# Ledger of designs, part 82: designed miniproteins, single chains, continued (4)

Each design is a single chain, and the fold is of that chain. pLDDT is the mean over its residues in the fold that is shown.

## One batch from the design tools (miniprotein)

Design m14849
Fold by ESMFold2-Fast:
Structure m14849 (fold): chain A 84 residues (1-84)
Amino acid sequence: SEEELKKLIKELVDEFEKRADEIHRRGVQAVFAGADPAAVSAQAREELNKFAEEIRKKLKEKGGIEFPEDMTAQELLDYLKSLL
């Protein structure tokens, strides 16, 4: 149902934002510890993209919705938020 789909989207958005915050905090700490900011940003992007693929899989399996593979993690998150 539409209500079940909205609930799923809300749960996935909350998980996505929590994961993004965790990745961001680790990245900030790494840079302060002397890591290369460009390398940290690249690693964060890879982790977010991997998590976005997990979100896409859940949306397909539980919600019956597929999103373009060329959609970035941030674009996917912004789109899902627009549905709430």
Scores: mean pLDDT 81

Design m14850
Fold by ESMFold2-Fast:
Structure m14850 (fold): chain A 82 residues (1-82)
Amino acid sequence: LTEEQWREAAATLLMLSNKSDEEIRAEARRLGFSDEEIERIVENRKVMNAVLDLLSGMSVEEVKEKYGEEITERALETVKRT
């Protein structure tokens, strides 16, 4: 794997992990990701978690309260595409 391929794989694994947002930030920082890259990973993970909550039957209003409106909107678009 090249450095870039490894970093892309690591970012994907971090997004799929069951760790908290703070644990993800700490792990990504340890792996050498920039603050900008770390926030993208955390935001994408919130979208994935919101998608899972919607698929499990959580209401749109509950998801908005938990993740915020912008993340919820992105999660709804993801659900429509899957």
Scores: mean pLDDT 77

Design m14851
Fold by ESMFold2-Fast:
Structure m14851 (fold): chain A 74 residues (1-74)
Amino acid sequence: MEEFERILALAEEIVARIKEVETNERYLAGLEALLAEMKALDPSNPADRRRALTYYRLLAHEAERVFGLEVPAL
């Protein structure tokens, strides 16, 4: 699996897991917006690949800190 595709798949999994326990529509809309931004990135652009990794790390840190979820470190 390409690194970019793996980052997106893991981000989608994290958002899905948060949606199982969080009911705040405003917060969930923010997560969906972040995921949409990640999906809009161009995997052929090195700057966009780095941005996807940065967004993933922020999402992973939030999932671990707020929801206590175990997520892969990238």
Scores: mean pLDDT 80

Design m14852
Fold by ESMFold2-Fast:
Structure m14852 (fold): chain A 103 residues (1-103)
Amino acid sequence: MEEIIKFAEKLIELLKELKKTFSKEVQEEIDKIIEGIKKLVEEGKLTLGKIAGAALRAADLALEEKNFEGLKKLIEFLRELKKHLSPEDQEIVDRQIEVLEKS
């Protein structure tokens, strides 16, 4: 639980800092990601895998806008987070990072 909350807070802070670097349309999507994480925390339903999914969604948005600084920071977050995931979830995250880095 404590580790989940720590990564949730770190991602929310990162997304808030990165928000100003996105277009207005993507800023609205970033707000939805932040709200989704907060709701899952309140409901006790947040997992490290769901945090990884939220970060991957934000990374896809960064790539679509050619926001390479935002993408880099989100990939760095994902690489730190993945060390705390199951081996199966680590492989999923690694595969998604490879797709993002090759794009």
Scores: mean pLDDT 85

Design m14853
Fold by ESMFold2-Fast:
Structure m14853 (fold): chain A 92 residues (1-92)
Amino acid sequence: MDKKAELIEKIENLILLLELGETETVLEELPALLEELQEYIEELQDENLKKQLELELKSIEFHSEELKENQSKGSILALKEHLLAIKELLEQ
């Protein structure tokens, strides 16, 4: 199984769910995806890509905690932007 393609597909699905207002489903699925992304990142040889992905993961964790307390449009948009950034980094 192509792990990179699988991760990209999971990210795209979470972005779609956020756009549909399914924020609770995203918050339930997100921890498992972050764990899989962390495992994938650990195996990367590109130190710069690794650091960029680690920063995006930290941003996602921060905004997901904010969303658990208050589902603001700003927090949803921020989470979506960081998910898109991870997807773009993985597609390089």
Scores: mean pLDDT 85

Design m14854
Fold by ESMFold2-Fast:
Structure m14854 (fold): chain A 129 residues (1-129)
Amino acid sequence: SEEQVVELLLEVVQALLEGDKDEAKSYAEQALELARESGSKAATLAAEAILKALEGDFEEAEQLLEEASQLGESPIAINLAWAALYLAQGEKGKAAQALYNASLLAEREGNLELALKLEELAKKLGYKS
């Protein structure tokens, strides 16, 4: 389900914050398989982008996320993938902004627990409201 993909992508972000790139890759591979099984093209592109970012292919990762953004679906997964791309590059401020954007989207969907978790992660990365 999309909820399970989002949970796995959140685990990717947390693993990257802990410096565990191998764990982040494992969660991203699981998210990719689940997204493909669900038929979500946007979530599939988001997970593929994370894997490219973890390999250091930042240009391809950005291109995949731009394509995913044009589909108008899975916006939380897309913002989590942007956060992972920025963390892989050491751009903590941009990662914090992406996590905060994901928190606002989760709030709109009525998922207050996810929204609070994402807001806390954004603030830990230095997000200033």
Scores: mean pLDDT 89

Design m14855
Fold by ESMFold2-Fast:
Structure m14855 (fold): chain A 89 residues (1-89)
Amino acid sequence: KIKITENEDLSGPISTVMKVEIEDKNLIIEGFVVRTRDAAGRTLYHGAVIVYDKDGVPLGTRVSPPVEDPEEAARQAKEMALEELKKIL
């Protein structure tokens, strides 16, 4: 069975936006937004995805290029999480 959980809160320096639990394969895919600052002090956001095994060991990580809109970073993180799900299925 596959369980998908979404979160809308982007206020943290790292915010989980989607978690996909694949019980039959003992894998978890987590999509999140990372808030960063560039050399000029401008706030930027990255979409990111990590795939974990059942013991919480990271198996792979992807990060998107920085964007100014946290909602766009969240959209990219969710898309990357769903791409990782398709590779596993």
Scores: mean pLDDT 82

Design m14856
Fold by ESMFold2-Fast:
Structure m14856 (fold): chain A 87 residues (1-87)
Amino acid sequence: AAARGPVVELVGSNEEAEELYHELSRQGVDVSLVMDNPAIGGTVEDTFETAIRTAKDGSVVIVVTDDPAALTARALALGAAAVVDRR
């Protein structure tokens, strides 16, 4: 059952992803923010790939980035629902 965990997971840089998270939360969407991990020094690519691979059952993964052209095809191929241009 998908009773546990969020319906939407946002992945991206801290500022851009957090702003979208706040907007969706205000609308009553079940949203979880997955930010880059400073301990591993990963790029946005490393962060979203990990989030997609570890996404909970029933979660929708949305990647927020300032480089959608570089990430969209890869993120969608890995199972992300959407890639959003931070701009």
Scores: mean pLDDT 59

Design m14857
Fold by ESMFold2-Fast:
Structure m14857 (fold): chain A 61 residues (1-61)
Amino acid sequence: GARSEVLQAGDEAGKTGKPATAGSGKYTIGFPNGFSGSAADGAEESVKNGEPVTVVMAPGL
């Protein structure tokens, strides 16, 4: 139901919208609750939250 609508918006952002404006198009981004998995699981978690945070650890990694 409602979750489908919200997830669709997040999915588009996570797919087209870059998580790192600095120039690091990676899935492993900084999540508010922490890192869940790596590429696959991390991407889904970010979409669920709507990629609210920018990767601050990217330049070190």
Scores: mean pLDDT 40

Design m14858
Fold by ESMFold2-Fast:
Structure m14858 (fold): chain A 71 residues (1-71)
Amino acid sequence: VDEQEVIEALADIAIALAVNYVRQHKTPEAAAEARAFVDDVIAKAKELGMDDSTVARLQARADAELDAAYA
């Protein structure tokens, strides 16, 4: 398996957990904590060599899914 694919899969799991957390705990504090967590995970994935296009795609998806979970 490509290392880039593993890093992306791990980031995807982290985003899914954050989205589910916000969906179950719809507070501004929970949304802010989940957003900070996701931002940190994506930043760490970038440090591990994730390309800018994948980073941008994951950030956009996380933004949309977190917003939808909080609504």
Scores: mean pLDDT 82

Design m14859
Fold by ESMFold2-Fast:
Structure m14859 (fold): chain A 77 residues (1-77)
Amino acid sequence: LEELVRRFREALGRANRAYQEYQKAFKDNPELGEKYKAEYDRALEEARRIVDEIEKYFPGGQAEAARKALELLEKRR
């Protein structure tokens, strides 16, 4: 579980950083904005897979907080 939680936090960190860069770039540099959007989407996909892995092996609600964090990040889009 600890390793999955660590990987999840890393994926969220990457997604958050990519989203920040996307917001800065998207109006002035569309190519750079698209690059960061792709990075954000990629990190989000990784985070979703990790949440599913936690749900599969630890069905006692261990993924509840992680899922909520992911939802909040997704809603910023």
Scores: mean pLDDT 74

Design m14860
Fold by ESMFold2-Fast:
Structure m14860 (fold): chain A 77 residues (1-77)
Amino acid sequence: MEAEKKKLLEELKKNEEEAEELYREMEEEGVDPRKRLLAATAVRGGIASVEEAKKMSAEELEELIEKALKEQHKKRE
């Protein structure tokens, strides 16, 4: 249990750093603000990899995030 918590914190920190790098790269490439935010959100949440987020449209990223939130809601308790 302690190891799981530490692993989740490390994963969250890694995802945060990857999300920030992705957001910056997309900003320099002139990608739409909505797509940048959704891509960074998906990577930050561990929902998508950087490579997946780069390939997905804003609509696909939004659906992926919604699906992940729905799965978490289903898991409740």
Scores: mean pLDDT 76

Design m14861
Fold by ESMFold2-Fast:
Structure m14861 (fold): chain A 66 residues (1-66)
Amino acid sequence: SRQERIQRLLDAIFRHIDLLKSEGYSDEEILEQVETVVRLSGRRWGLSEEEQQDILDRARDHIDSL
């Protein structure tokens, strides 16, 4: 389903954030990479701007929680 696809994307993004954080990347650098991934996946999957923004907001919250 669309929701399962979005959840798999979020899980992959969170794993990638954790990896980059462990490697010493800044929150700003991590967010820039995540924004690129969300834009590319959004185009490929036909995600709305609202859905892309929700994913980005969740990614920012995850970064801030580390």
Scores: mean pLDDT 84

Design m14862
Fold by ESMFold2-Fast:
Structure m14862 (fold): chain A 92 residues (1-92)
Amino acid sequence: SMEELKKWVEEMIEKFKKEIEELKKKFEEAKKKGDKEKLEEVKFEAEILLGLALIVLGVAKLVGAPEELLEKIEEVIEEAEKLIEEIEKELE
């Protein structure tokens, strides 16, 4: 149902928020250690999350999700993009 799809989108947003916080912690630890291989791994995981968040945004738009929910997905996308940029700067 449409309600089940909206609940799925909400569940995906909460999962993405948790994963971003875990990735931020991994990034800080890898940065402190100068672990380039781990920085590349965290970047790859962040890029996968970004791709999945974009898919969820597409689904949310198709099911006519409320604007508040769309904004929350867009915030996740922005946080993932910022994290990727920070990792790229550290890899220079």
Scores: mean pLDDT 88

Design m14863
Fold by ESMFold2-Fast:
Structure m14863 (fold): chain A 96 residues (1-96)
Amino acid sequence: MAEELLERAAEAARAGDLLTALRHVREAAELASPEELREFAKRLLEEVRNPLLVLTLAEALARLGDTEGLRELARLAEELGDHVTAATLRQMVEEL
């Protein structure tokens, strides 16, 4: 289910097929728990480093009210040197 979609999204992203990855991420976001979304967003930040996919998952976390998940992702993005993604994630928390 959601785990399979997230795995397919990761494979597509590594292959450079961002449209397929984004489609799978959006579908998985409708099915996944906040915990699953957080785990996968962390994996995307570390392995793929694609801001669009991470921010798509972050929007799902925001809709679920997971402010702690958003803060943790912002901290991880900052630690990885992705200051732009970190700033966007912090702004999403402030808007909640």
Scores: mean pLDDT 78

Design m14864
Fold by ESMFold2-Fast:
Structure m14864 (fold): chain A 94 residues (1-94)
Amino acid sequence: MEEKARRMRELSRELAEAIRAGDWERAERLDEELMELLKEAIENGDVEAVRAAGEGVLEVARVYADVQGWSEEEKEAALATARAQTEALIAQVE
């Protein structure tokens, strides 16, 4: 449980770093790993891992919006969507 949550936080941090660096190949690989772990966490009801993934989604969404040069309105909409998705996933596995 805690080990998976820790790995999710590590992958999210690395993904955000890859996006900031413009290393899209690494970002794609990290995103694939994160999505596979998230699927397992949801299937197993691993609340801590899903919560860690949700925290990572907010960080990644913020970094991605900045790199893409989105407007403040677009950033706000993306962050609101990410928060809603995170809350829905946490509620589903609690």
Scores: mean pLDDT 77

Design m14865
Fold by ESMFold2-Fast:
Structure m14865 (fold): chain A 80 residues (1-80)
Amino acid sequence: SSYLEKKKAELDKLLKEALEKMKKLSREEAIKLADETDEKIAKIIDEFINDPRASKEEKIEFAKHAQEKRLELIEEVEKI
């Protein structure tokens, strides 16, 4: 669905922008931005899971996509 794809793209953009910014920051600032980004991802997940416009199947697909994005963020933090 276009709504699912739009929300997946929103997560992808959020992570991409955070990862690009983290490369320009000090270690302490990069870790702080990663924590703030994970909190934003968690909020987007919560909003989508509670959205009546999304089907059960879309919610499962979105949760899987969001988990992959969270793992990418963790992997980049581990490199700092």
Scores: mean pLDDT 87

Design m14866
Fold by ESMFold2-Fast:
Structure m14866 (fold): chain A 68 residues (1-68)
Amino acid sequence: MEVGIISRIDDFGKAVKEKGFGATIKLQDTGLSAEDIKGIHEAVTGLKIDKVEVTKTPEYLTAILHEK
Protein backbone atom coordinates (compact mmCIF):
# COMPACT_ATOMS: atom_id res chain seq x y z
CA MET A 1 0.00 0.00 0.00
CA GLU A 2 1.12 3.56 -0.75
CA VAL A 3 0.64 6.24 1.93
CA GLY A 4 0.20 9.99 1.56
CA ILE A 5 -1.04 12.88 3.67
CA ILE A 6 -3.80 14.84 1.92
CA SER A 7 -5.66 17.79 3.39
CA ARG A 8 -7.97 18.67 0.47
CA ILE A 9 -10.36 16.89 -1.90
CA ASP A 10 -8.40 18.09 -4.98
CA ASP A 11 -5.12 16.79 -3.54
CA PHE A 12 -6.82 13.48 -2.67
CA GLY A 13 -7.93 12.92 -6.28
CA LYS A 14 -4.45 13.78 -7.55
CA ALA A 15 -2.75 11.40 -5.07
CA VAL A 16 -5.05 8.51 -6.06
CA LYS A 17 -4.36 9.16 -9.76
CA GLU A 18 -0.57 9.33 -9.21
CA LYS A 19 -0.21 6.47 -6.70
CA GLY A 20 -2.87 4.12 -8.13
CA PHE A 21 -5.64 2.20 -6.41
CA GLY A 22 -5.67 0.38 -3.09
CA ALA A 23 -3.71 3.28 -1.60
CA THR A 24 -3.84 4.51 1.98
CA ILE A 25 -4.41 8.28 2.01
CA LYS A 26 -4.24 10.33 5.20
CA LEU A 27 -6.56 13.33 5.25
CA GLN A 28 -6.03 16.16 7.76
CA ASP A 29 -8.96 18.31 8.96
CA THR A 30 -11.10 17.30 5.98
CA GLY A 31 -14.39 16.09 7.52
CA LEU A 32 -14.86 13.76 4.53
CA SER A 33 -16.95 10.60 4.90
CA ALA A 34 -16.28 7.22 3.25
CA GLU A 35 -19.08 7.97 0.75
CA ASP A 36 -17.52 11.37 -0.12
CA ILE A 37 -14.13 9.72 -0.68
CA LYS A 38 -15.66 6.96 -2.83
CA GLY A 39 -17.61 9.48 -4.93
CA ILE A 40 -14.56 11.68 -5.50
CA HIS A 41 -12.41 8.70 -6.52
CA GLU A 42 -15.06 7.35 -8.92
CA ALA A 43 -15.59 10.84 -10.42
CA VAL A 44 -11.84 11.42 -10.92
CA THR A 45 -10.90 7.96 -12.26
CA GLY A 46 -14.15 6.69 -13.85
CA LEU A 47 -13.60 3.35 -12.06
CA LYS A 48 -15.86 1.62 -9.54
CA ILE A 49 -14.57 1.16 -6.00
CA ASP A 50 -15.25 -2.09 -4.14
CA LYS A 51 -14.91 -0.54 -0.67
CA VAL A 52 -13.49 2.40 1.26
CA GLU A 53 -12.22 2.08 4.85
CA VAL A 54 -11.94 5.30 6.88
CA THR A 55 -10.13 5.57 10.23
CA LYS A 56 -10.27 8.79 12.25
CA THR A 57 -7.55 10.00 14.62
CA PRO A 58 -7.38 13.34 16.50
CA GLU A 59 -5.16 14.77 13.70
CA TYR A 60 -6.01 12.73 10.59
CA LEU A 61 -8.53 10.76 8.63
CA THR A 62 -7.00 7.72 6.91
CA ALA A 63 -8.80 6.35 3.86
CA ILE A 64 -7.97 2.97 2.32
CA LEU A 65 -9.36 2.46 -1.20
CA HIS A 66 -9.96 -1.01 -2.63
CA GLU A 67 -10.61 -1.37 -6.37
CA LYS A 68 -12.88 -4.17 -7.68
Scores: mean pLDDT 56

Design m14867
Fold by ESMFold2-Fast:
Structure m14867 (fold): chain A 107 residues (1-107)
Amino acid sequence: MEELERLRREALEAARAGDAGAVTRALAELQRLGAPAEELIELAREMAELARDDRETLEGVIAGLLSAAALEPDPAARLRLLREALRLAREAGLVDSRTGLAEVVEE
């Protein structure tokens, strides 16, 4: 628990500082330590809110969710992580639903 709480704090501090790489690494490490997909999604939403006007840090949050999804053995949890990454990418204007890419995962 202490390690997960420390990494969550470090991830939020990295998001406030605009450290996209640290945000990505923290999300992947939290998944490796067994953090549930729901906790990773909640943390990613908090980090995205802190980095709302910072595209690079938002891309770091998205990359972190994708890394966590790649490490997730449960298909249902993996899909939830991928859907959240896509939702954040759409909100950041990184994916255009008119290309069909966003809709493929959200359907």
Scores: mean pLDDT 77

Design m14868
Fold by ESMFold2-Fast:
Structure m14868 (fold): chain A 78 residues (1-78)
Amino acid sequence: SEYKELARELLELLNELGDYVVQGKGAEVLKLLSEKLGEEINSFLELVDKVAEALAAKDIEKVKKYIEALKEVIEELK
């Protein structure tokens, strides 16, 4: 289903962002995410929780918003 494909993409992007956090770029990741989402994200675990909540709610618009924000952040970290 379209939802499963979106969920997989979001989880793959979240995993890739996690790799940047492990590489010591956590503060930069959180700053860029807060800017792109227009809301304060204080930790990577908080982002994980927000993603999990959007997926559990099957909020397709929120899932797409997170996908776009995570893609933009990853592109800026390259």
Scores: mean pLDDT 86

Design m14869
Fold by ESMFold2-Fast:
Structure m14869 (fold): chain A 80 residues (1-80)
Amino acid sequence: MREELRELIRALVEREAARLGLSQAEAEEGLEALLRLAEHLAELIGEEKALELLTEAVRAALAGDEERLDEILKEIGELI
């Protein structure tokens, strides 16, 4: 996993865990699940493309940009 993407995923998980009142264990499970998803996507569409799309998706999620997030998820679906 690229360092930038890992940092963004951790930031997203920490924000959502704090907002939802999740336990530390639940937050760690969410982080591990997202990291596994990112690695799996990299195997399917290539590391460079996966890094680009996932980085933008996490940034969109952090910004609350649902429309942009939907666009990126649709592009990922078209590649797999």
Scores: mean pLDDT 75

Design m14870
Fold by ESMFold2-Fast:
Structure m14870 (fold): chain A 86 residues (1-86)
Amino acid sequence: MKLTPEELELIERLKNAKSAEEAVDLMMEYLQISSRELSYPFKSVIYYLYEAGLISKEEAEELIERIDKQEDILEIAARILELIKK
C-alpha cells in the first residue's frame, strides 16, 4: 500500500524530532486532523513506519502490543525515535 503525502510528511518530521515529547506533539497534531478518519490513531502511525520500511514487522507488532496494553505514550514515542533514527 502506498503512503499518502500527509503520512510521508509525518514520517520525515518524526525522523527530525529531537525528543519523545516532540514526537508525541507531532503525532497528536496529525491525530487532531485525522481523528475523524482513523479508528485506531496511534496504530496508524506505526503502520506508516512499517510501510515506509523504517521498522520491521516484529518491531511494529511490539509497538502495537504496547499501545493495546495502554503503556505510556512518551515511552512508546521514545522507542519509535530509537528505531527510526538508527
Scores: mean pLDDT 72

Design m14871
Fold by ESMFold2-Fast:
Parts: structure tokens; sequence; C-alpha cells
Structure m14871 (fold): chain A 100 residues (1-100)
């Protein structure tokens, strides 16, 4: 589906960002791993026949969790890039849901 393609593209982008994070930056690495896990969970929801509405809600919760991590630990450029990917992905999935 179009939503699955959007989520797979987002996951690939998050993994690419993670690959650029220094091994010494454990906080940013954990942030990117958490972001990638949110995309993987969203993909599994669609594969299991869950509604796009549930996927949207899951992504909103994930974004709020990651925003809390930034509030606690500060923001790195890679965290900002990852959060931008998540927000754009949410917007695209919401658009697909409105067209359905």
Amino acid sequence: SEAEEVLREALARLLAILSQVPASDTVTQLFLIAAAMEMQDALEMLENGESLEKVVESLRIGIRTLERMIAEHGETPQMAAALAVLRETLRRVEEILRES
C-alpha cells in the first residue's frame, strides 16, 4: 500500500541517519533506535491489518515520546533530522487516511 511505502521510506531514512551518529553519542543513538522502532511498529500494525487511524495515533504518541527525550537530554542535529522525518511521515499518512 502507499502507506506501507511511506513508512518503509521513513524507516530507511532513519537508519541512514543512525549510521551517521558517532558510537560515542549513546543518547542520539538510542533516540534514533527509538524512532526507527516507532516506524517498524507502524509497519507491523499495517501488516497485521490495523487501521490507518491506529497507525496515525501510534505515530503521534511516538513523536510525543521523542519530544520528551529531547526535553530531557537536549537536541542534536541528528535528533532534529529524525524528528523531522517522523513529523513528515505522520503528515503523509494523515493525507492518505483523508483520501481513503
Scores: mean pLDDT 88

Design m14872
Fold by ESMFold2-Fast:
Structure m14872 (fold): chain A 123 residues (1-123)
Amino acid sequence: MLTEDDRIILRGLLYGVPVAEVLARLGLSSSTPPQSVAERYVRALEALADAAEPQNPLLAAILREAVARVRATLDTIRSQAEVRPFVWEQLAIAARAHGVTLGQVRRAMRDFLETGVFPPLRL
């Protein structure tokens, strides 16, 4: 189940909220290391994947692959500003590997956050 912190992070990803504003809303220091920020973002994506699994196992697989990719490359992130575009890049790579567009993944994430329901991803 998604926590309020997970929802804050996922809305930040979807609606383009700056990382500094997301951290402030989470009650976190503006000096939080980029790797720690990225780890919080991937944990929110893991929680979303767990929520998606029963209704949309394909979306869950894409999200889990993106999480694994981000974790494998955390040391390449140099600033907080890089976290959001880097997470989206890994989501785009994972989506393409499964024959799904990033737009379809983004829409499914948005629809869940707004309605509590995952739409079926039709390939």
Scores: mean pLDDT 84

Design m14873
Fold by ESMFold2-Fast:
Structure m14873 (fold): chain A 66 residues (1-66)
Amino acid sequence: DEERARLRAEMDARIDQAVKEGLITPEEAARVRARVDALLDEGKYLQARNFLDSELFRARRKKLAE
């Protein structure tokens, strides 16, 4: 599925960028990626995007509070 592959690549890039920025640890990134992959495999593309957005938003807020 071309759309799933594209979304996965986009979300993986966002997760990798969050690790590079120090927003999340590699261990947290692995957990987030596993959940995103599971949602994409279920065809829940909107839920996968919303989940990633929420996780990165929480990570940014936590980093800002430091």
Scores: mean pLDDT 83

Design m14874
Fold by ESMFold2-Fast:
Structure m14874 (fold): chain A 91 residues (1-91)
Amino acid sequence: LSLTLEVDEATGKLTMTASSDLPYTLVLELYDEGTGVTRILGSVSGRQTLTKTVQMPPGNNPPVTATARVLSPSGEVVAEASKTITVTSKP
């Protein structure tokens, strides 16, 4: 399982890319420390790559944690990767 985060500070865009070699469901989530809310960004199945881009508000943002999880058919987490980042978005 791989998880990569890319930030464009000029536009405030955060791009997250997750990939797994496992033949199970891959879910990408984003946790916002400022709101305490976890948002499910998307899911794919069968060894696919999942890429999601979110727009961060202008200025200094609280930390966000992107988490990629691979779920078995029973819903068990078989692999997990997470990265935390703080984004400063310029107008």
Scores: mean pLDDT 76

Design m14875
Fold by ESMFold2-Fast:
Structure m14875 (fold): chain A 82 residues (1-82)
Amino acid sequence: SDELLKELEEKVERSLREIEELVEKARASTDPRERQRLLAFAEATATSMRMLLFEAYKETKDPRIQELRDEFDRRVRELLER
């Protein structure tokens, strides 16, 4: 539904902001252990959002949710620069 898609888009934007903040904190840190911990939290945040999007896609089969999943994965990769 359009309402579900809007909620998922809002959750994606919040998750991306959280990931960006964690990555920025990691880059600013001089402690290798703190950097590793912050990057691990960023990855955990991304994984939780991927699971949420996958479940929504499984229930709806809405191609717009699949597009949102692909876009989220691209934006996460850009932020993590793997």
Scores: mean pLDDT 89

Design m14876
Fold by ESMFold2-Fast:
Structure m14876 (fold): chain A 79 residues (1-79)
Amino acid sequence: SKGEELKKIYEESYEQAKKLIEEKDYDSLLEWFRKQLEENRDNREKRMAITLGYTEAAIELKDYELLGQIQVIENKILG
């Protein structure tokens, strides 16, 4: 179902973000996040699932500076 597809996108985004945060590979994380949002410009629900995954990983790992950078990228691509 569409809901199961969105859940999968969220889970994959969360795991990818968590891995890159733990590796301190912020350049790859931000570039991957930007690319995924650009590839999904016409699909708001997929963009929300991606952003939620990255945001929750940053919050869980207490990386509030990264959380701010995620918000800046989202606003530049989607605003």
Scores: mean pLDDT 85

Design m14877
Fold by ESMFold2-Fast:
Structure m14877 (fold): chain A 100 residues (1-100)
Amino acid sequence: SIMEEAQKLFLEFQQEFDEALENNASFEELKKIVKKFLDKMLELAKKASEEERKQIVETFKKFKESTLEILKKDPRVSEEELKEFEKEMEEYLKKLEEIA
């Protein structure tokens, strides 16, 4: 099901992101992992029913909160870079919510 695919994508993201953090990946590499996940979620949402899209949006919101919390604690990430990336994630959320 689409919801099972969404859950699998989220778990795959968590594993890839955690591995990248353990390997001291750059902020650019971390952003690529995040954007890859968001692109996959957006494509999945386009194929989803209205009810499934609502569940995907909720998953995205939890993802955004967790990711920003981790990045805020990274001393290599500047406040300006964090704000720019937060804006990029908000744009993905907007695109996701605008799918008719």
Scores: mean pLDDT 83

Design m14878
Fold by ESMFold2-Fast:
Structure m14878 (fold): chain A 88 residues (1-88)
Amino acid sequence: AAAVLARARELGAEFEANPDMPVRREHLRLAAEAAAAQGREALARFLEEILERFGEEIDGLTPEEAVEVLREHLEEIKEIREKILKEA
């Protein structure tokens, strides 16, 4: 748990130092694992669903480009969130 949280913080610092660094599917997996380690189970499930549905589309994109892709899918993302909150 502590090691996952430390790596997630390092990754955040890496993106702040290089905002054009490509987003990778493994970065989203790490974010989901970090959320789970903090007891944020709904957020962890949400990130896992985003990774499953959009992970391939955003892999290799900059964070700015990845956000634009996710913004195009905002209605589907809202449906995912509502489903997770209902199951929680």
Scores: mean pLDDT 79

Design m14879
Fold by ESMFold2-Fast:
Structure m14879 (fold): chain A 86 residues (1-86)
Amino acid sequence: MEDDILKALERAEELLEKYKDEVDPEVVERLRESIEKAKKAAKEGNFKETIEHLEEGERIAKEAGMEELAQMFSYGKILAEEALKA
């Protein structure tokens, strides 16, 4: 479960790198921060905090029109919610 969340976050990082030149640098930095905080929380087993950072990242990505990245954040959130139930 932890490994699946980290893989989802790695894909989010790849999508951010792919589209970063099409988006405001301040938005890119905020998205990068959300990914980094989510990765740290997930590695610490803090899935509640992981969900909070993924929700923020999804919101920012949606507002920026980065739909694929928003879907990746949403997927990571589902995985983290499932980890909380286990």
Scores: mean pLDDT 83

Design m14880
Fold by ESMFold2-Fast:
Structure m14880 (fold): chain A 65 residues (1-65)
Amino acid sequence: GAERAAAGARAGVESALAAGDAATGAMIKQHATLEAGGSREAADAARRAALAGDAEKYQEHVRSG
């Protein structure tokens, strides 16, 4: 129904905002890895790990709600 569509839209916006914060954090970790003399591959791995951790937190929130 309309209420389900509205709830979905809100969840999408909240997810996008959380993803924006996660992307910023992941980018900081990627940059820090490069500044520490790490390879591009190591920096990309650090970014992926940070994003994966945030995905787990999102799933936990969905399960608890």
Scores: mean pLDDT 60

Design m14881
Fold by ESMFold2-Fast:
Structure m14881 (fold): chain A 83 residues (1-83)
Amino acid sequence: MEIRELLDRAVEALAAGDLETAAEYLERARELYHKEKPPPEEVIELTAEALRRAAALTTEHAEDAAAFLANLPASVAAALARL
């Protein structure tokens, strides 16, 4: 699925320390969340993992992850907030 593929790429970029590319992929995934009703749970889990990796790398880039989370649909945001 396209959203999952974007999130996988975001996680890989975060692991490689390329936080700018990771933020771009997270924003693309966010746009697809708005178009697709509701995303599968595995996609939510991948998003949560990407956000945790962003927070672990730097507090400054954690702000980009927080902005992405704030713009997710309420159901997806609620699922991520359980972390």
Scores: mean pLDDT 58

Design m14882
Fold by ESMFold2-Fast:
Structure m14882 (fold): chain A 89 residues (1-89)
Amino acid sequence: PTLTLNIKRVDGELEITETFEGKTAKMVLEDGLYVSPLTGIKLDSLLRVVDSGKFDPKDVEAVNKKLSEIPPLKDGEEVTVTLEVTLAK
């Protein structure tokens, strides 16, 4: 399956929207981590996956490699990335 993240910087803060299995939700910032209400995935402030949620932890390296290709976003800049993920066993 695929996971799509839309990432926008607004007034110095990141706004991350996740789309998975036809559902879309905004990630919530909790204790310095962006937490997905759809998948349970958690991202740090550098857009690194620190918790794979519903996804197989083996995918974390490939996902983080792709996320690391996102340049630092300035206010008003937006990027959409599509990630290949495997559901945990």
Scores: mean pLDDT 84

